# Ledger of designs, part 65: designed miniproteins, single chains, continued (2)

Each design is a single chain, and the fold is of that chain. pLDDT is the mean over its residues in the fold that is shown.

## One batch from the design tools (miniprotein)

Design m6230
Fold by ESMFold2-Fast:
Formats: sequence, structure tokens, C-alpha cells
Structure m6230 (fold): chain A 73 residues (1-73)
Amino acid sequence: SLEQLAAGAAAWAGGDTVPGRDVLETMEAYAGSKELGERAAREGGVEPDKLVTAEQASRAIAEAIRLGGGEVE
């Protein structure tokens, strides 16, 4: 959804915290599957019922891109 993309963008923009649920859904999109997104979440320490820092979100998203076969800029 647009709200999930906005949450991902806020994490990348260095926002203080974001809901873990929104970050998880963003990671599933980047990784290309729910399973790979969940693996990325574990690497970043992201839990769906917790607020996560921009650093945790960025780490998890980078891992999701890597698991999806993409290059991280």
C-alpha cells in the first residue's frame, strides 16, 4: 500500500522510529516473498509488534534487497 511505501521511505530518511509491521511488509516487497522478508526482519531485529529505529529498518531492508537478488546502493 502507499502507507507501507511511506513507512519504508520514512525509515530510509532517518526517522526516529516506525512500526515494525509496516517495515516487515516493506521488506516482503523488496525481498519478493514473505519468507525472505521474514529472514531480513530477523537480521535487522525487526518485530511486527514493536517500534523499530531507522537504523534497524535500514539494515533489514538492505538484507531484504540482498536476499531478493538485488544490489544495494
Scores: mean pLDDT 67

Design m6231
Fold by ESMFold2-Fast:
Structure m6231 (fold): chain A 74 residues (1-74)
Amino acid sequence: MEDLRKKLEELVEKYRAERQAAGLPEPSPDNRAYLERLIRRYTPPELQPIVDELLEKGYDPEDILRALSEILAE
């Protein structure tokens, strides 16, 4: 579990940094709500607490979803 947690946090930070470097706009509130629903669809129950914590810390749902897709593709 700790290895998956660290990997998810590292990927989220990586994608956040890439998005900030690219100067991409922040998602609209409607898109944010939609992306949060997609996150819950892709998130295994074992990762749900970590994802909820990342959302509470203010990470972008798009960066979280991208990180989850990367981990789940393994």
Scores: mean pLDDT 73

Design m6232
Fold by ESMFold2-Fast:
Structure m6232 (fold): chain A 60 residues (1-60)
Amino acid sequence: MKSEEALKAQKLLAEKGYDVGEINGEVDRRFAAVIRAVQAALGLPTDGVPDKELLEALEK
């Protein structure tokens, strides 16, 4: 099943100009790498998981 957090993170990151690949709610290797880069920039743990904490940080 698709992850709502992954789908929302893909849309938010694409709006910010990141290449997230296909907006399908799945975390592939490309999207996980983008998440880790953004987590590092935001001072979050770089686990590559599009959780609620990442989503809240992206919406600021």
Scores: mean pLDDT 77

Design m6233
Fold by ESMFold2-Fast:
Structure m6233 (fold): chain A 65 residues (1-65)
Amino acid sequence: MSHFATSDQQAIDFAARLVADLARQGVSEDDLRRLGRQIAASLEQSLGVDAQRVLAAMEAALRAA
């Protein structure tokens, strides 16, 4: 079983929850989109996670918020 792939998913889930929490606290969409891009780029550079997967998860979380 790929525990390493599970770790990538945990990072993606954490980023999605973070932006959803910030949206519920009233952070603007512009600030959230900027922050989301920075988080996705940082996770890609540091952990090798797919930035598009991070962005998609964050956008899905924002739609649920």
Scores: mean pLDDT 77

Design m6234
Fold by ESMFold2-Fast:
Structure m6234 (fold): chain A 73 residues (1-73)
Amino acid sequence: AAREAALRALEEEAAAREREIRELYEKGMEEAKKLSVNPEEAQKKKEDTLKEVGRKVGEAQRLGAARLAEIRA
């Protein structure tokens, strides 16, 4: 019973993090497009967005793996 609730919570947390990461990426890319009149600023915005997305993806993967291991233990 507790394991099923924990797995559902993990799935909901993973889905929420995926949505936030996706929205962060989409907003960052749209902002970069608006800066296209200044190529260096547009490129910097893209790179900053990709670095932040990568950081959040790595964190989400580590947290998810740790929780899954705990639930399966």
Scores: mean pLDDT 80

Design m6235
Fold by ESMFold2-Fast:
Structure m6235 (fold): chain A 80 residues (1-80)
Amino acid sequence: MTLTTEVVAEDSPDGKYAKVTVTTTFKDENSTSTQTSEGIVPGTAEGIARAVADSLPADAKVELKIEGNKATLTATTEVP
């Protein structure tokens, strides 16, 4: 069973808030489930993405990409 979490944060035009989209995909032998949540969080996209990355378990496969005003974090965990 594979759990993939993608976090996309984009800076607001004034740089005071970031729009954060979290997509979680759960794949097992019989089904694929996808859940998406959106929110607006005070701070920068980079700051939020780095804080999330630092909070993840050491055994998670994490990739963080920062592109100016946008940050994308992908975390993959294999669950039995």
Scores: mean pLDDT 79

Design m6236
Fold by ESMFold2-Fast:
Structure m6236 (fold): chain A 72 residues (1-72)
Amino acid sequence: MAEEAREAVEALRKAVEEGDYITAVAHFMYLVALWIEHPDDPEVARALAEAAEVLGMTKTAEIWRQKADELA
């Protein structure tokens, strides 16, 4: 799971770098699905924070970063 979350963040970063925001959003939604299946996993929360930051979703990134810190 932690590995899958990291791979999704890297795939999202690459998609943003290539200007493929549809694929980037799809990877973000995959991370949301991982969170729903594995609630309270700090590594998934950190992955969501990093992905949101890459997408420019600053407030969403802050929320997930805080949640990850609370779980660690």
Scores: mean pLDDT 83

Design m6237
Fold by ESMFold2-Fast:
Structure m6237 (fold): chain A 65 residues (1-65)
Amino acid sequence: GKVAEGAVDGLEASLENAKEQNASKEILDLLEKGLKEAKEALKRNDGEAARKAVEEAGEKINQLL
């Protein structure tokens, strides 16, 4: 649904911002992995899995900071 799509868009914007700020490879890899998993979930019409992928990516990044 629109909520899951918004979460994916937010993660995509976060990845773009991280690239502009020259973030560490570890952070970029986590953002890219989370975005890939979330987009794959949306292709399957699994909004819950998409939201979970975004949340897990954020949690892992927060653990590095």
Scores: mean pLDDT 79

Design m6238
Fold by ESMFold2-Fast:
Structure m6238 (fold): chain A 60 residues (1-60)
Amino acid sequence: SEEQLWEEVEVALADMAIAIAKNAKGLSKEEQIEFLKRVGEKLKSPAAKKRVDEAIKELE
C-alpha cells in the first residue's frame, strides 16, 4: 500500500538524518540531539520516530 511505501521512505530518511548528524564536522553533541529532535517532530511513522529516539538516547 501507499502507507507502507511512506513508512519505508520515512525510516530511510530517519537513518540518513542520523548518519548526517553523527558524521557532521563541527556539530556538538547538543546540536546533533537538537537536529534529530527536529527531524523526529516532522516524521509521522512510529518506526521512523523510534529510530530517531533511539539515536538521541545513544547520544545522551
Scores: mean pLDDT 81

Design m6239
Fold by ESMFold2-Fast:
Structure m6239 (fold): chain A 66 residues (1-66)
Amino acid sequence: MSREALYEKIAQLLGLAGIDVSPEEVRELVEKRTPEAKRYLETALEMALAFKASPEFIAEIEKLLA
């Protein structure tokens, strides 16, 4: 999966949780490794698991949290 597609999917999942962020904002947060980025990635992981997202997508979020 491309990084751009990954950030788009993360932004979409966060939107379902009521968090309005653009894919570009997700990229900036993740690249800067802020505490906010960790919180957003944890929320995205919970949403991905609840929605039974692909194992590939779940693995990519887990890599970002490592």
Scores: mean pLDDT 79

Design m6240
Fold by ESMFold2-Fast:
Structure m6240 (fold): chain A 116 residues (1-116)
Amino acid sequence: MDRVEELKRRIRELTEQISRLTREAQEAVKAGDWEKASQLGLEFARTAEELIRLAEEALRSGDRELIRLAAEALRETIRNLDTLIGLLSHDQDIVQLLRAVRDRAERVLRELESAL
């Protein structure tokens, strides 16, 4: 697989995982399983950081289609981060971590949009 097609596949896969983790966190909160919800928040943060790394690779590639895909993925990730920050308000350490990830995602998104 060429690197551009590999990056497109990985970005889509991680974006889907981000959406899945958000749904699982919502269900954990509904069930009152705050420990599981916080663990899902940590897994989300790790997944989002990997997606941000792939978005930075997309930016370095100079491929406009890949940069557009990465920008769309980061917008979706930021929307899910906003949802998760609201859900996990019981755990301020996780909220602080997720806010830091959100700030980094917004910075990289700005760079991607500037390259288009």
Scores: mean pLDDT 89

Design m6241
Fold by ESMFold2-Fast:
Structure m6241 (fold): chain A 63 residues (1-63)
Amino acid sequence: SALEEKLREQVEEAKARLPEMAAALEEAWQRFLDSLNSSAAVYTGAVLLLIGTLLDAELALRR
């Protein structure tokens, strides 16, 4: 949808402008994916980690 496309574009822009933040976001994303491969119980923790990562990225884009 339009919202998803806009979020994707903002992530790409943040990656280009804030390489340090992009590196941290990438590492957090990798941790999220790794958690998904463990078990359903760990999935809850992964979801919370992803939310925290997205909030961090939004704060970076605002600044």
Scores: mean pLDDT 68

Design m6242
Fold by ESMFold2-Fast:
Structure m6242 (fold): chain A 87 residues (1-87)
Amino acid sequence: SSAEEYAKKVLEEMEEDIKAAEKNFEKNKSTLSEEQQKEVEELLKKMREIYEEMKKKYDEGKLTLEEARKLYGEFKRLLHEIAVILG
């Protein structure tokens, strides 16, 4: 289905985005305050939770295109917030 094709592509992109964000966080960790470090850790945790939710629904064949778009939109917002903190 179109939802399955979209979800598969998005899940692959999300996994790559999480790995890139984690790598950028580790690279910049020493330049961040303890408060900023905690904020990035919480944002990364939320991104992983969205990824796991989308993956579970995808694996169960229950993911709608509307839900996939909503979850990906929230994921991209969190990714942007991390980018702002990291500079």
Scores: mean pLDDT 88

Design m6243
Fold by ESMFold2-Fast:
Structure m6243 (fold): chain A 86 residues (1-86)
Amino acid sequence: MPDDLDKAIKEALEIERKGILDSLPIYEQLAYKSILASHDAGKEDKAFLLATAAIIEANIRGMTSREQVDEIVKEAAGMVGVKVNL
């Protein structure tokens, strides 16, 4: 687990607060949504694991559109044992 995990969570929260998440490149949206989902689930220690699993899943599925981001995050969350209350 990276020593700067708190910094990544803080950055993701600032991006969400500014309302710019949906304007980011698709893989950055995937990473930040994964970090935010882990934070919302109280599983911040799994934030980077979830982001990594989501990126792997996105590559396996050939993700090219933003409509796939939330589905991939939900699937990856199930794989790493993070329950998202969405």
Scores: mean pLDDT 78

Design m6244
Fold by ESMFold2-Fast:
Structure m6244 (fold): chain A 66 residues (1-66)
Amino acid sequence: GAGAANGAGAAANAAGSAEGTRLGQLASKYVHEGRGEEGARYARLAAEASKTAAARDAGLNAQRES
């Protein structure tokens, strides 16, 4: 989906995105060091963090419509 909304949910999503970005950078670092297994592990953690942030945003939107 395209677009983003500004609000309290954006702060929580930003925190999750920041953590996902950090984990993604760590994954890239390990891949560059030839540690592909560690890189893959951190990449998975980054994806999980991003999914959690997205789920929270969806929950907040549902509450606003309730």
Scores: mean pLDDT 68

Design m6245
Fold by ESMFold2-Fast:
Structure m6245 (fold): chain A 79 residues (1-79)
Amino acid sequence: HMNKESFIEEIRRLGELAGVPQEEIDEIIKLVNDPDVEKQKEALERYNKILDRVDEIAKKEGKTFSELVAELERRRAAA
């Protein structure tokens, strides 16, 4: 089971790597922290769209998900 802190950290990391605007990442994190279960479900749906985006980029570049994440992290560190 992934705890809330780990989930938030993953949203930040993958969202930034996928090129999601910081404002949108912050909105998803607010939904995760909301006590409303429907808002938490919305956060999960938005997170899944980030995963789909990263996976789509990986497929376009002929890379695995893990290879793309490593590459995006390298690019971000170099900027």
Scores: mean pLDDT 77

Design m6246
Fold by ESMFold2-Fast:
Structure m6246 (fold): chain A 63 residues (1-63)
Amino acid sequence: SKIEQLYQQITEIIQEAIENNESPEKTQERVQKLGEEQGFKVTLEITRTSNGKVLVTLQVERA
């Protein structure tokens, strides 16, 4: 489905961003824009912990 494809694309962007140490703000803008262009509302939160772990919350809704 369209939402599953979008979820996969967003997940890949997030993983690449984390591997390349891209800023969370830049990553959020990229995934939000991609979602909006496809008619979805995307909410992304990235939290980097002091022990080197990364927590990601991703919500995708039909607009």
Scores: mean pLDDT 78

Design m6247
Fold by ESMFold2-Fast:
Structure m6247 (fold): chain A 59 residues (1-59)
Amino acid sequence: GAAEAAARAREAGLAAGGAALGSTAQWGMVDYVEAGASPEEAARRAAEAARRSALQGGT
């Protein structure tokens, strides 16, 4: 159902964001830190951007 699909999308987005953050998104996270954001905030913003792109099906 819709609720189950939403829960799976949430978990998949977090899992994909976490893996990308740890490996691929690390470099992008550094840019946010250099701009004055804390590492935690940089990681959160990078994860949100990745999740938003995935949910929008942009590519």
Scores: mean pLDDT 52

Design m6248
Fold by ESMFold2-Fast:
Structure m6248 (fold): chain A 69 residues (1-69)
Amino acid sequence: SLREALVEKAKAGAKKAKEALKKGKAGEVDVVKAIGLTLDALGDALDAALEGVRLGLISREEADALLAE
């Protein structure tokens, strides 16, 4: 369903952002690249979560949980 697709997208983006930030802190990637990857992934997660809330498919509390970094 659209709801499930948006939830998966938000979770994937949030996880990707967390991973990118950790890799940057660990020195596995350049700091600038890590920041870019983190912001891009957060943008994807925010877009999916906000769209879900806007469409009434996801509650604000659920969106907050999905975006927890």
Scores: mean pLDDT 75

Design m6249
Fold by ESMFold2-Fast:
Parts: sequence; structure tokens; C-alpha cells
Structure m6249 (fold): chain A 87 residues (1-87)
Amino acid sequence: SSAELKAKALKALEGARAYIEANPDDAEGIVLVLRLLRAEFREHLPAELAARVEAVIDETLAQIAADPARAKELALAGLDRLEAIIR
């Protein structure tokens, strides 16, 4: 169901947030986590939600590439935007 897919997506975001909070200085690991979220959401979310989520992740990845020292702050802001879209 759509509700079940949303619940799983929100749990994936919780896991990503926990990794970022535990590894705030690991810009490469943060990028990998965001790429894995993008791949998972692309496969499992309805096409319209997947497109909106993918756009936010791609924007966040571009911001991190431009300023890796801010990877934690940029990734957490990206996750907040993803949570708002999925809810």
C-alpha cells in the first residue's frame, strides 16, 4: 500500500539520519548513504514521489560536492525536505 511504502521510506530516512549523526565528519560516507537512499526510493516509491525525492537528493549531493565541510548540515537539511515530501 502507499501508506506502507511511505512508512518504509520514513524508516530509511531515520537510518540515514542516525548514520550522519554518528559520522558527522565522514563526507564520503554521507554521500554514499544519500546515493543508496536515491537508488532505494527510485525502485520502491511511486514515480511522482520518486521524482520529487530524487530531485532533492541530487540537489543535496551537488551542495555537498561544492562544500564538503558542510556535508552533515546539508545532508540533514536534505533529509528534512525528504521527510516533508514523503509525509
Scores: mean pLDDT 88

Design m6250
Fold by ESMFold2-Fast:
Structure m6250 (fold): chain A 94 residues (1-94)
Amino acid sequence: PTIRLPEEVKAELEKLSEEAQELTEKIATALYTYDAQGRPEAGYELVLRLVENSKLSKEEILKVLELVIRAAEALGLETVKEVALRVKEDFLKK
């Protein structure tokens, strides 16, 4: 299962490093898949682990999460947006 990102988000994604682009796609796909299955907490747990174990800088991870949040907002995926915001908030508390 693959999420098709909005064109405006895709343009900003293409300006990120290859590793940050890959992380963005993995996070978006995971959150959408688990949301569609009615399992948003499983999406939260997986994505939090992905960002915590990422070798990307804190600034790059924040850009990745911001793009996922903007994509969810543009697509009207309110639960996906809420989960991504929770991941961002918890990541910032480190």
Scores: mean pLDDT 81

Design m6251
Fold by ESMFold2-Fast:
Structure m6251 (fold): chain A 75 residues (1-75)
Amino acid sequence: MKELIQEASAALALGLQKKDEKLIEQSKKKLEELGVSGEEAIEAFKEFVEKHPEAAKALKIDEEKAVELLRKYFS
């Protein structure tokens, strides 16, 4: 379950960073299905980047910017 939350949170962060509406909608729906709060999603995203730094780099994820975007999204 935690891995699914981490993946969905990372997908939402990536979607927000890329302005990919389809990815945002899909990842938001997945997080809603999993019953995840905004703060829980932000924490899970940080854990994803820490666990998979090479994947984050390959996806061009800016962790600091992505966290800012997630906080604004859940505000």
Scores: mean pLDDT 83

Design m6252
Fold by ESMFold2-Fast:
Structure m6252 (fold): chain A 73 residues (1-73)
Amino acid sequence: SMDEHIRIVGEIAYREARELARELFPELSEEEIDEVARRVAQTVKEAVATQEQPRVDMREEVRRAVEELRRSR
């Protein structure tokens, strides 16, 4: 189902975003890495739900999420 597909894609995006956030921003706490990864996973899930193919670099999405996190603190 589409809902199952969105769930699986979100789980993969969350895992990948966590690894990328640790690699690109080693100064972030585990709590901040989790928040960044959740933001990125939500963006990917929304793109899949609207049937859009995001052409964005996953590294750039992680950087964007980190900047949003820093602006909110």
Scores: mean pLDDT 80

Design m6253
Fold by ESMFold2-Fast:
Structure m6253 (fold): chain A 94 residues (1-94)
Amino acid sequence: SMEEIEELIKKMEELVKEMEKETDEEKRRQLAEEFARLLMEIQRLLNEQKGIKVSDEKAEELLRKLLEELNSLSMDEQLRTLRGWVQLARKEYE
């Protein structure tokens, strides 16, 4: 639902705020993983609305690749990327 997607976007925004304040690299990686899982859940809900079905195995593969890409970025680049994804999600659901 649109309300469910909005709540997921709000959770993503809060995770970015926590990452901006977090000095522990391991904790930041855990927050990034939580963010990626929320992003994948939004994509799942959107795909369902469009009648697109993605297998759980394919979704997990996409999540793994997303996390590998994020973990290859510096902390500053990672934060810029996550903020960009939040902005894109909001633009699509406003």
Scores: mean pLDDT 79

Design m6254
Fold by ESMFold2-Fast:
Structure m6254 (fold): chain A 71 residues (1-71)
Amino acid sequence: MLSPEQLAELRALSDRLHDLAEQSRTASPEEKKRLLEEMQRLVDELRARFGDRVPGFVASAEALVQEVRAE
């Protein structure tokens, strides 16, 4: 079971990921590439720390990165 601190961290990572995805919609191609790299790092951190605990959440985050990449 995730602690309240771990849940707060998970939410913070998710919020940051969605903020980066929103920024990518108005970004130049070069900026979008940099944002995608940062999003991938956040997904990697999310998977490493919480992948076995909240696999559905990690899958959702991965799907968001793929959606942004598929432009």
Scores: mean pLDDT 79

Design m6255
Fold by ESMFold2-Fast:
Structure m6255 (fold): chain A 92 residues (1-92)
Amino acid sequence: MTPEVAEANREWTLAAAPKLIEEAKKLKEELLKQPKTPKKEELIKRLEEIIKRAEETLERAKKAKTPEEIFEAEVNLSMVAMELSIAKLEAS
């Protein structure tokens, strides 16, 4: 693995994670303005977990020193992004 590939992956994670966190927070705020239902309360809890995991992944990416740590952060963020996409579909 080249250092250039690892650095590009870190830069992607550092750029993508804040955007994902903001998007999840906006969806949570929109759901909180709507009448409370069990489905919406479950979606809000899932969004809170998504936000927490994305924030943890961002901090790990900032502290990552090895290509393996950088790759792990990228994979974790990709999984969180997929979960957010599913939550958006269920909120529709």
Scores: mean pLDDT 83

Design m6256
Fold by ESMFold2-Fast:
Structure m6256 (fold): chain A 98 residues (1-98)
Amino acid sequence: SPVKVTAEDLREAVEEAVEQLPLLTAEDVEELRARLDGLLAAVEARLAPEEAAELREAVANRDAERLEELALRLAEEGRYPVAAAVASLAVALRAIER
């Protein structure tokens, strides 16, 4: 269940998603780019002000690794749904920057 997801499970899911990035088409990347603003707004709404600031800075700097670190920290705090959302954003950012 989502409540039992560990930081390690989240890391493995991100690694598996990253391995699949070479299979994405140009159209898939454009769809991810179009959805990025909506994903950012949805994630920010679920974060504390300091966490939202970290998210905005990481995205502005195109720093997917920092987003992954934020997601793992959130997962360690038991905040699995928002951790998964931040991890998804990190994967999308890696896809767009290819």
Scores: mean pLDDT 74

Design m6257
Fold by ESMFold2-Fast:
Structure m6257 (fold): chain A 86 residues (1-86)
Amino acid sequence: DDTPSLLALVNLFTAIDLLLAHPENEKYWELVKKYAEKLHPKLVPFIQKLIAQYPELKTALQRLVELLSKNPKYKEVADFLKKLLE
């Protein structure tokens, strides 16, 4: 049953939306990091398929990578998300 893995993915995308809407709120940066670190590697191909089907998701992730890359504390998360865009 993929339910726990899908919930983690939903939580990650919700945190991404909140961070992109409110980049001044440090709590949302920490939420993105927390849920990205909890993402199971088996979900990577599924996420890449979603990015290919939904151009708006690719744009949102590109904006997120640019934002996270400006802070060294979140470099590892930014590097992981860059791989999802390949």
Scores: mean pLDDT 77

Design m6258
Fold by ESMFold2-Fast:
Structure m6258 (fold): chain A 67 residues (1-67)
Amino acid sequence: SEEKVKEAIEYLKKGNVYEAVDLLNQLLAEGKKPSAEDLEEMAKVAKEKGYTSLAESLLEEAKKLKE
């Protein structure tokens, strides 16, 4: 869901990384995988907030989706 992706990004901006990761896990469980572009946007926000490991994981997943 595009709306859930935007909600996850807002949680990351607020520093609520736990809620952001929980929403991403819910999307994966529902088979509603975020697009490569959505993952790249989330990675950018995570990196800006200092969540470097999360940002790297999101970029790696985005890379796999582009292949």
Scores: mean pLDDT 78

Design m6259
Fold by ESMFold2-Fast:
Structure m6259 (fold): chain A 94 residues (1-94)
Amino acid sequence: SEEEDEEFKKAFKILDLNGDGTITREELRQFIIDNDLAVKIGKILGLDVTPESTDEEIDRLVDAVIAKYDKDGDGTLNYEEFKEFLKELRENEV
């Protein structure tokens, strides 16, 4: 668990370049694109996402991630919310 927490913390720090303790919708969107996660996340969330998906479809995917993991309703992901998102991504490794 400590090794996972350290790995997640490093990922969070890379995205949280301004050190405000949150990941914005725009930062999350870029993370998903840069790491080719859109299709995997779509599968987890039951959304029809392919490698050929449009920017609008990716935007809907990002909105669905925020809606699922943003427990405080501020439109951003804090560390605990982002960690839960990353855990679900890892648990669905095939």
Scores: mean pLDDT 76

Design m6260
Fold by ESMFold2-Fast:
Structure m6260 (fold): chain A 80 residues (1-80)
Amino acid sequence: DLLEKAAELLKKAIELAKSDPRQAAFYLAEGATLFIKAYPEYTEEVNKLVLEASEAIRAGKYDEAQKIAQEMLKLVEELK
């Protein structure tokens, strides 16, 4: 249930990464929060991805931010 919701939010982040990076960052953070709630053992890995995505967005590297969101979604899908 939490992983399904996390996957939905991460898919929204991927969709919006290039058109609305600020909204994409919001959905990425929310999806990450649900992922950590379901699997606390992934907290360090997930937080690292969130920080890297935030830095990519600040640098205008929206392709890299989208790639990071896709990597997080892949982890969620593998654990479902």
Scores: mean pLDDT 86

Design m6261
Fold by ESMFold2-Fast:
Structure m6261 (fold): chain A 76 residues (1-76)
Amino acid sequence: MPHLVRITLKEDATDEQMEKLAKELSSIPGVTEVEVDKEKREIYVTTENEEAARKVAEFAKSSPVVESVEILPSPP
């Protein structure tokens, strides 16, 4: 089942850093979609399964520009 990962970036993260992180996240196996919300400083990553969602969360947490990561329930 698809899983959604919400990544909240630090307030000092630049648009270029957000775009770079989004490209890196899109290269992770099992990622189907990456959406960047520059106004909210959030990145939304849709994954094919829970395993891919966990890999995305671990990768995001290792980034110095990331404040928090949440794995959200599957969309209805």
Scores: mean pLDDT 80

Design m6262
Fold by ESMFold2-Fast:
Parts: sequence; C-alpha cells; structure tokens
Structure m6262 (fold): chain A 60 residues (1-60)
Amino acid sequence: MLSEEEAQKEAVELAQKYMDEYGLTPENAALVASLTLLREGKVSGAQARAALEAAIKALS
C-alpha cells in the first residue's frame, strides 16, 4: 500500500495524464485517478478520498 504522500503524488500525476490524454476536467480526472489507485489496492478508501481532494486542489 502506498504512503499518504505517495498516494497523493500518484493521484495528481495520473489525473494530469488523464486530462492530457482524454480531455477530462480536473475533477473527473482526479476522481478516475483516485478510483484507479483504490481498485489496484494501492490505497485505502480514506487515502483515496484524501488523494481525490488533493488532486482537485492541485489541478484546479
């Protein structure tokens, strides 16, 4: 499982990739990135929520 800092960093990087490749809004890209990390078992539900909020703030 990723650390809290690693989870936030990975979510921001993955969300930026989804914005660049698919033209998603920051909110949608952050949501997809955070859910991807949760689905892969890399983060807990609480970490996914924190990563989502951090990615939205970083990318907005």
Scores: mean pLDDT 81

Design m6263
Fold by ESMFold2-Fast:
Structure m6263 (fold): chain A 117 residues (1-117)
Amino acid sequence: SPLDEIKNLMKEAIKVGEEALKVARELAERTGDPRVQELVDRMEKLLQELKKIVENLTSEEDARKALEILRQMASVLGELLTLAVELGVPDETIERLARLHAKIGDLIVKIEEILES
């Protein structure tokens, strides 16, 4: 069903979010920058909220709520990417964050296309 397809895409987004959170935590530890820690805390909260909705995802309304959380996660990851560039972190870390940001963006587009069909 369309909802089962959305649920699978949301599970992929959770995995991407967990990878992003790991990178963000490593960056917070390395830099000691409180702005990075704030983004870690925001991502952790959003990821926990997303997991709860996805576990119980049975309606289009649930899917739209989960999608809004994904958009917020994409925003946090974009802020983290900008801050990583500002802090002069290694290119490999910046490329990894950019790839994770692109993956969340792609998943958002796919979920939006299913909901609009």
Scores: mean pLDDT 90

Design m6264
Fold by ESMFold2-Fast:
Structure m6264 (fold): chain A 67 residues (1-67)
Amino acid sequence: SAAAEKAAARAEGDALGAGLKGLQSEEARVEFERRVGPEEAARILAYAREHRDTLLGEAIRAWMAAD
């Protein structure tokens, strides 16, 4: 349901938002990719793009825009 999807997107957005706040700088972003690897970083980007039209995509965009 839309309500369940919103709740799930919010929770995932909170977790991603905390991580993305750590990626505010280019240096932090490079370190993140180094830690998780380019393959996993690509997965995160692919997931965000695939869910762009969902509440999850909106949550990710909002967290990224907060800076």
Scores: mean pLDDT 55

Design m6265
Fold by ESMFold2-Fast:
Structure m6265 (fold): chain A 85 residues (1-85)
Amino acid sequence: MEALRAALERVIAILEKNKAPQEVIEAFRAIRDTIVAQLERSSPERAPAIALNMVDNLRLAVESLFPDNKEALAALDEARAIVEA
């Protein structure tokens, strides 16, 4: 949980550093909070699948909105690896 939260916070920090619109940053913060809340409510057996789906959806959003932001995409790949571990 803490490692995943930290990885998602890193993605948000990268978007802030690259001056993404405030609306996008706020949306990513809301999604981070939703992922964490869903993992806390879900059974340990289901939690990784739910988290993977949500991280994959965030990666698709970054690819669509910021295709050249390789740093943010790499941070999302790290978040995905944490969930798979």
Scores: mean pLDDT 77

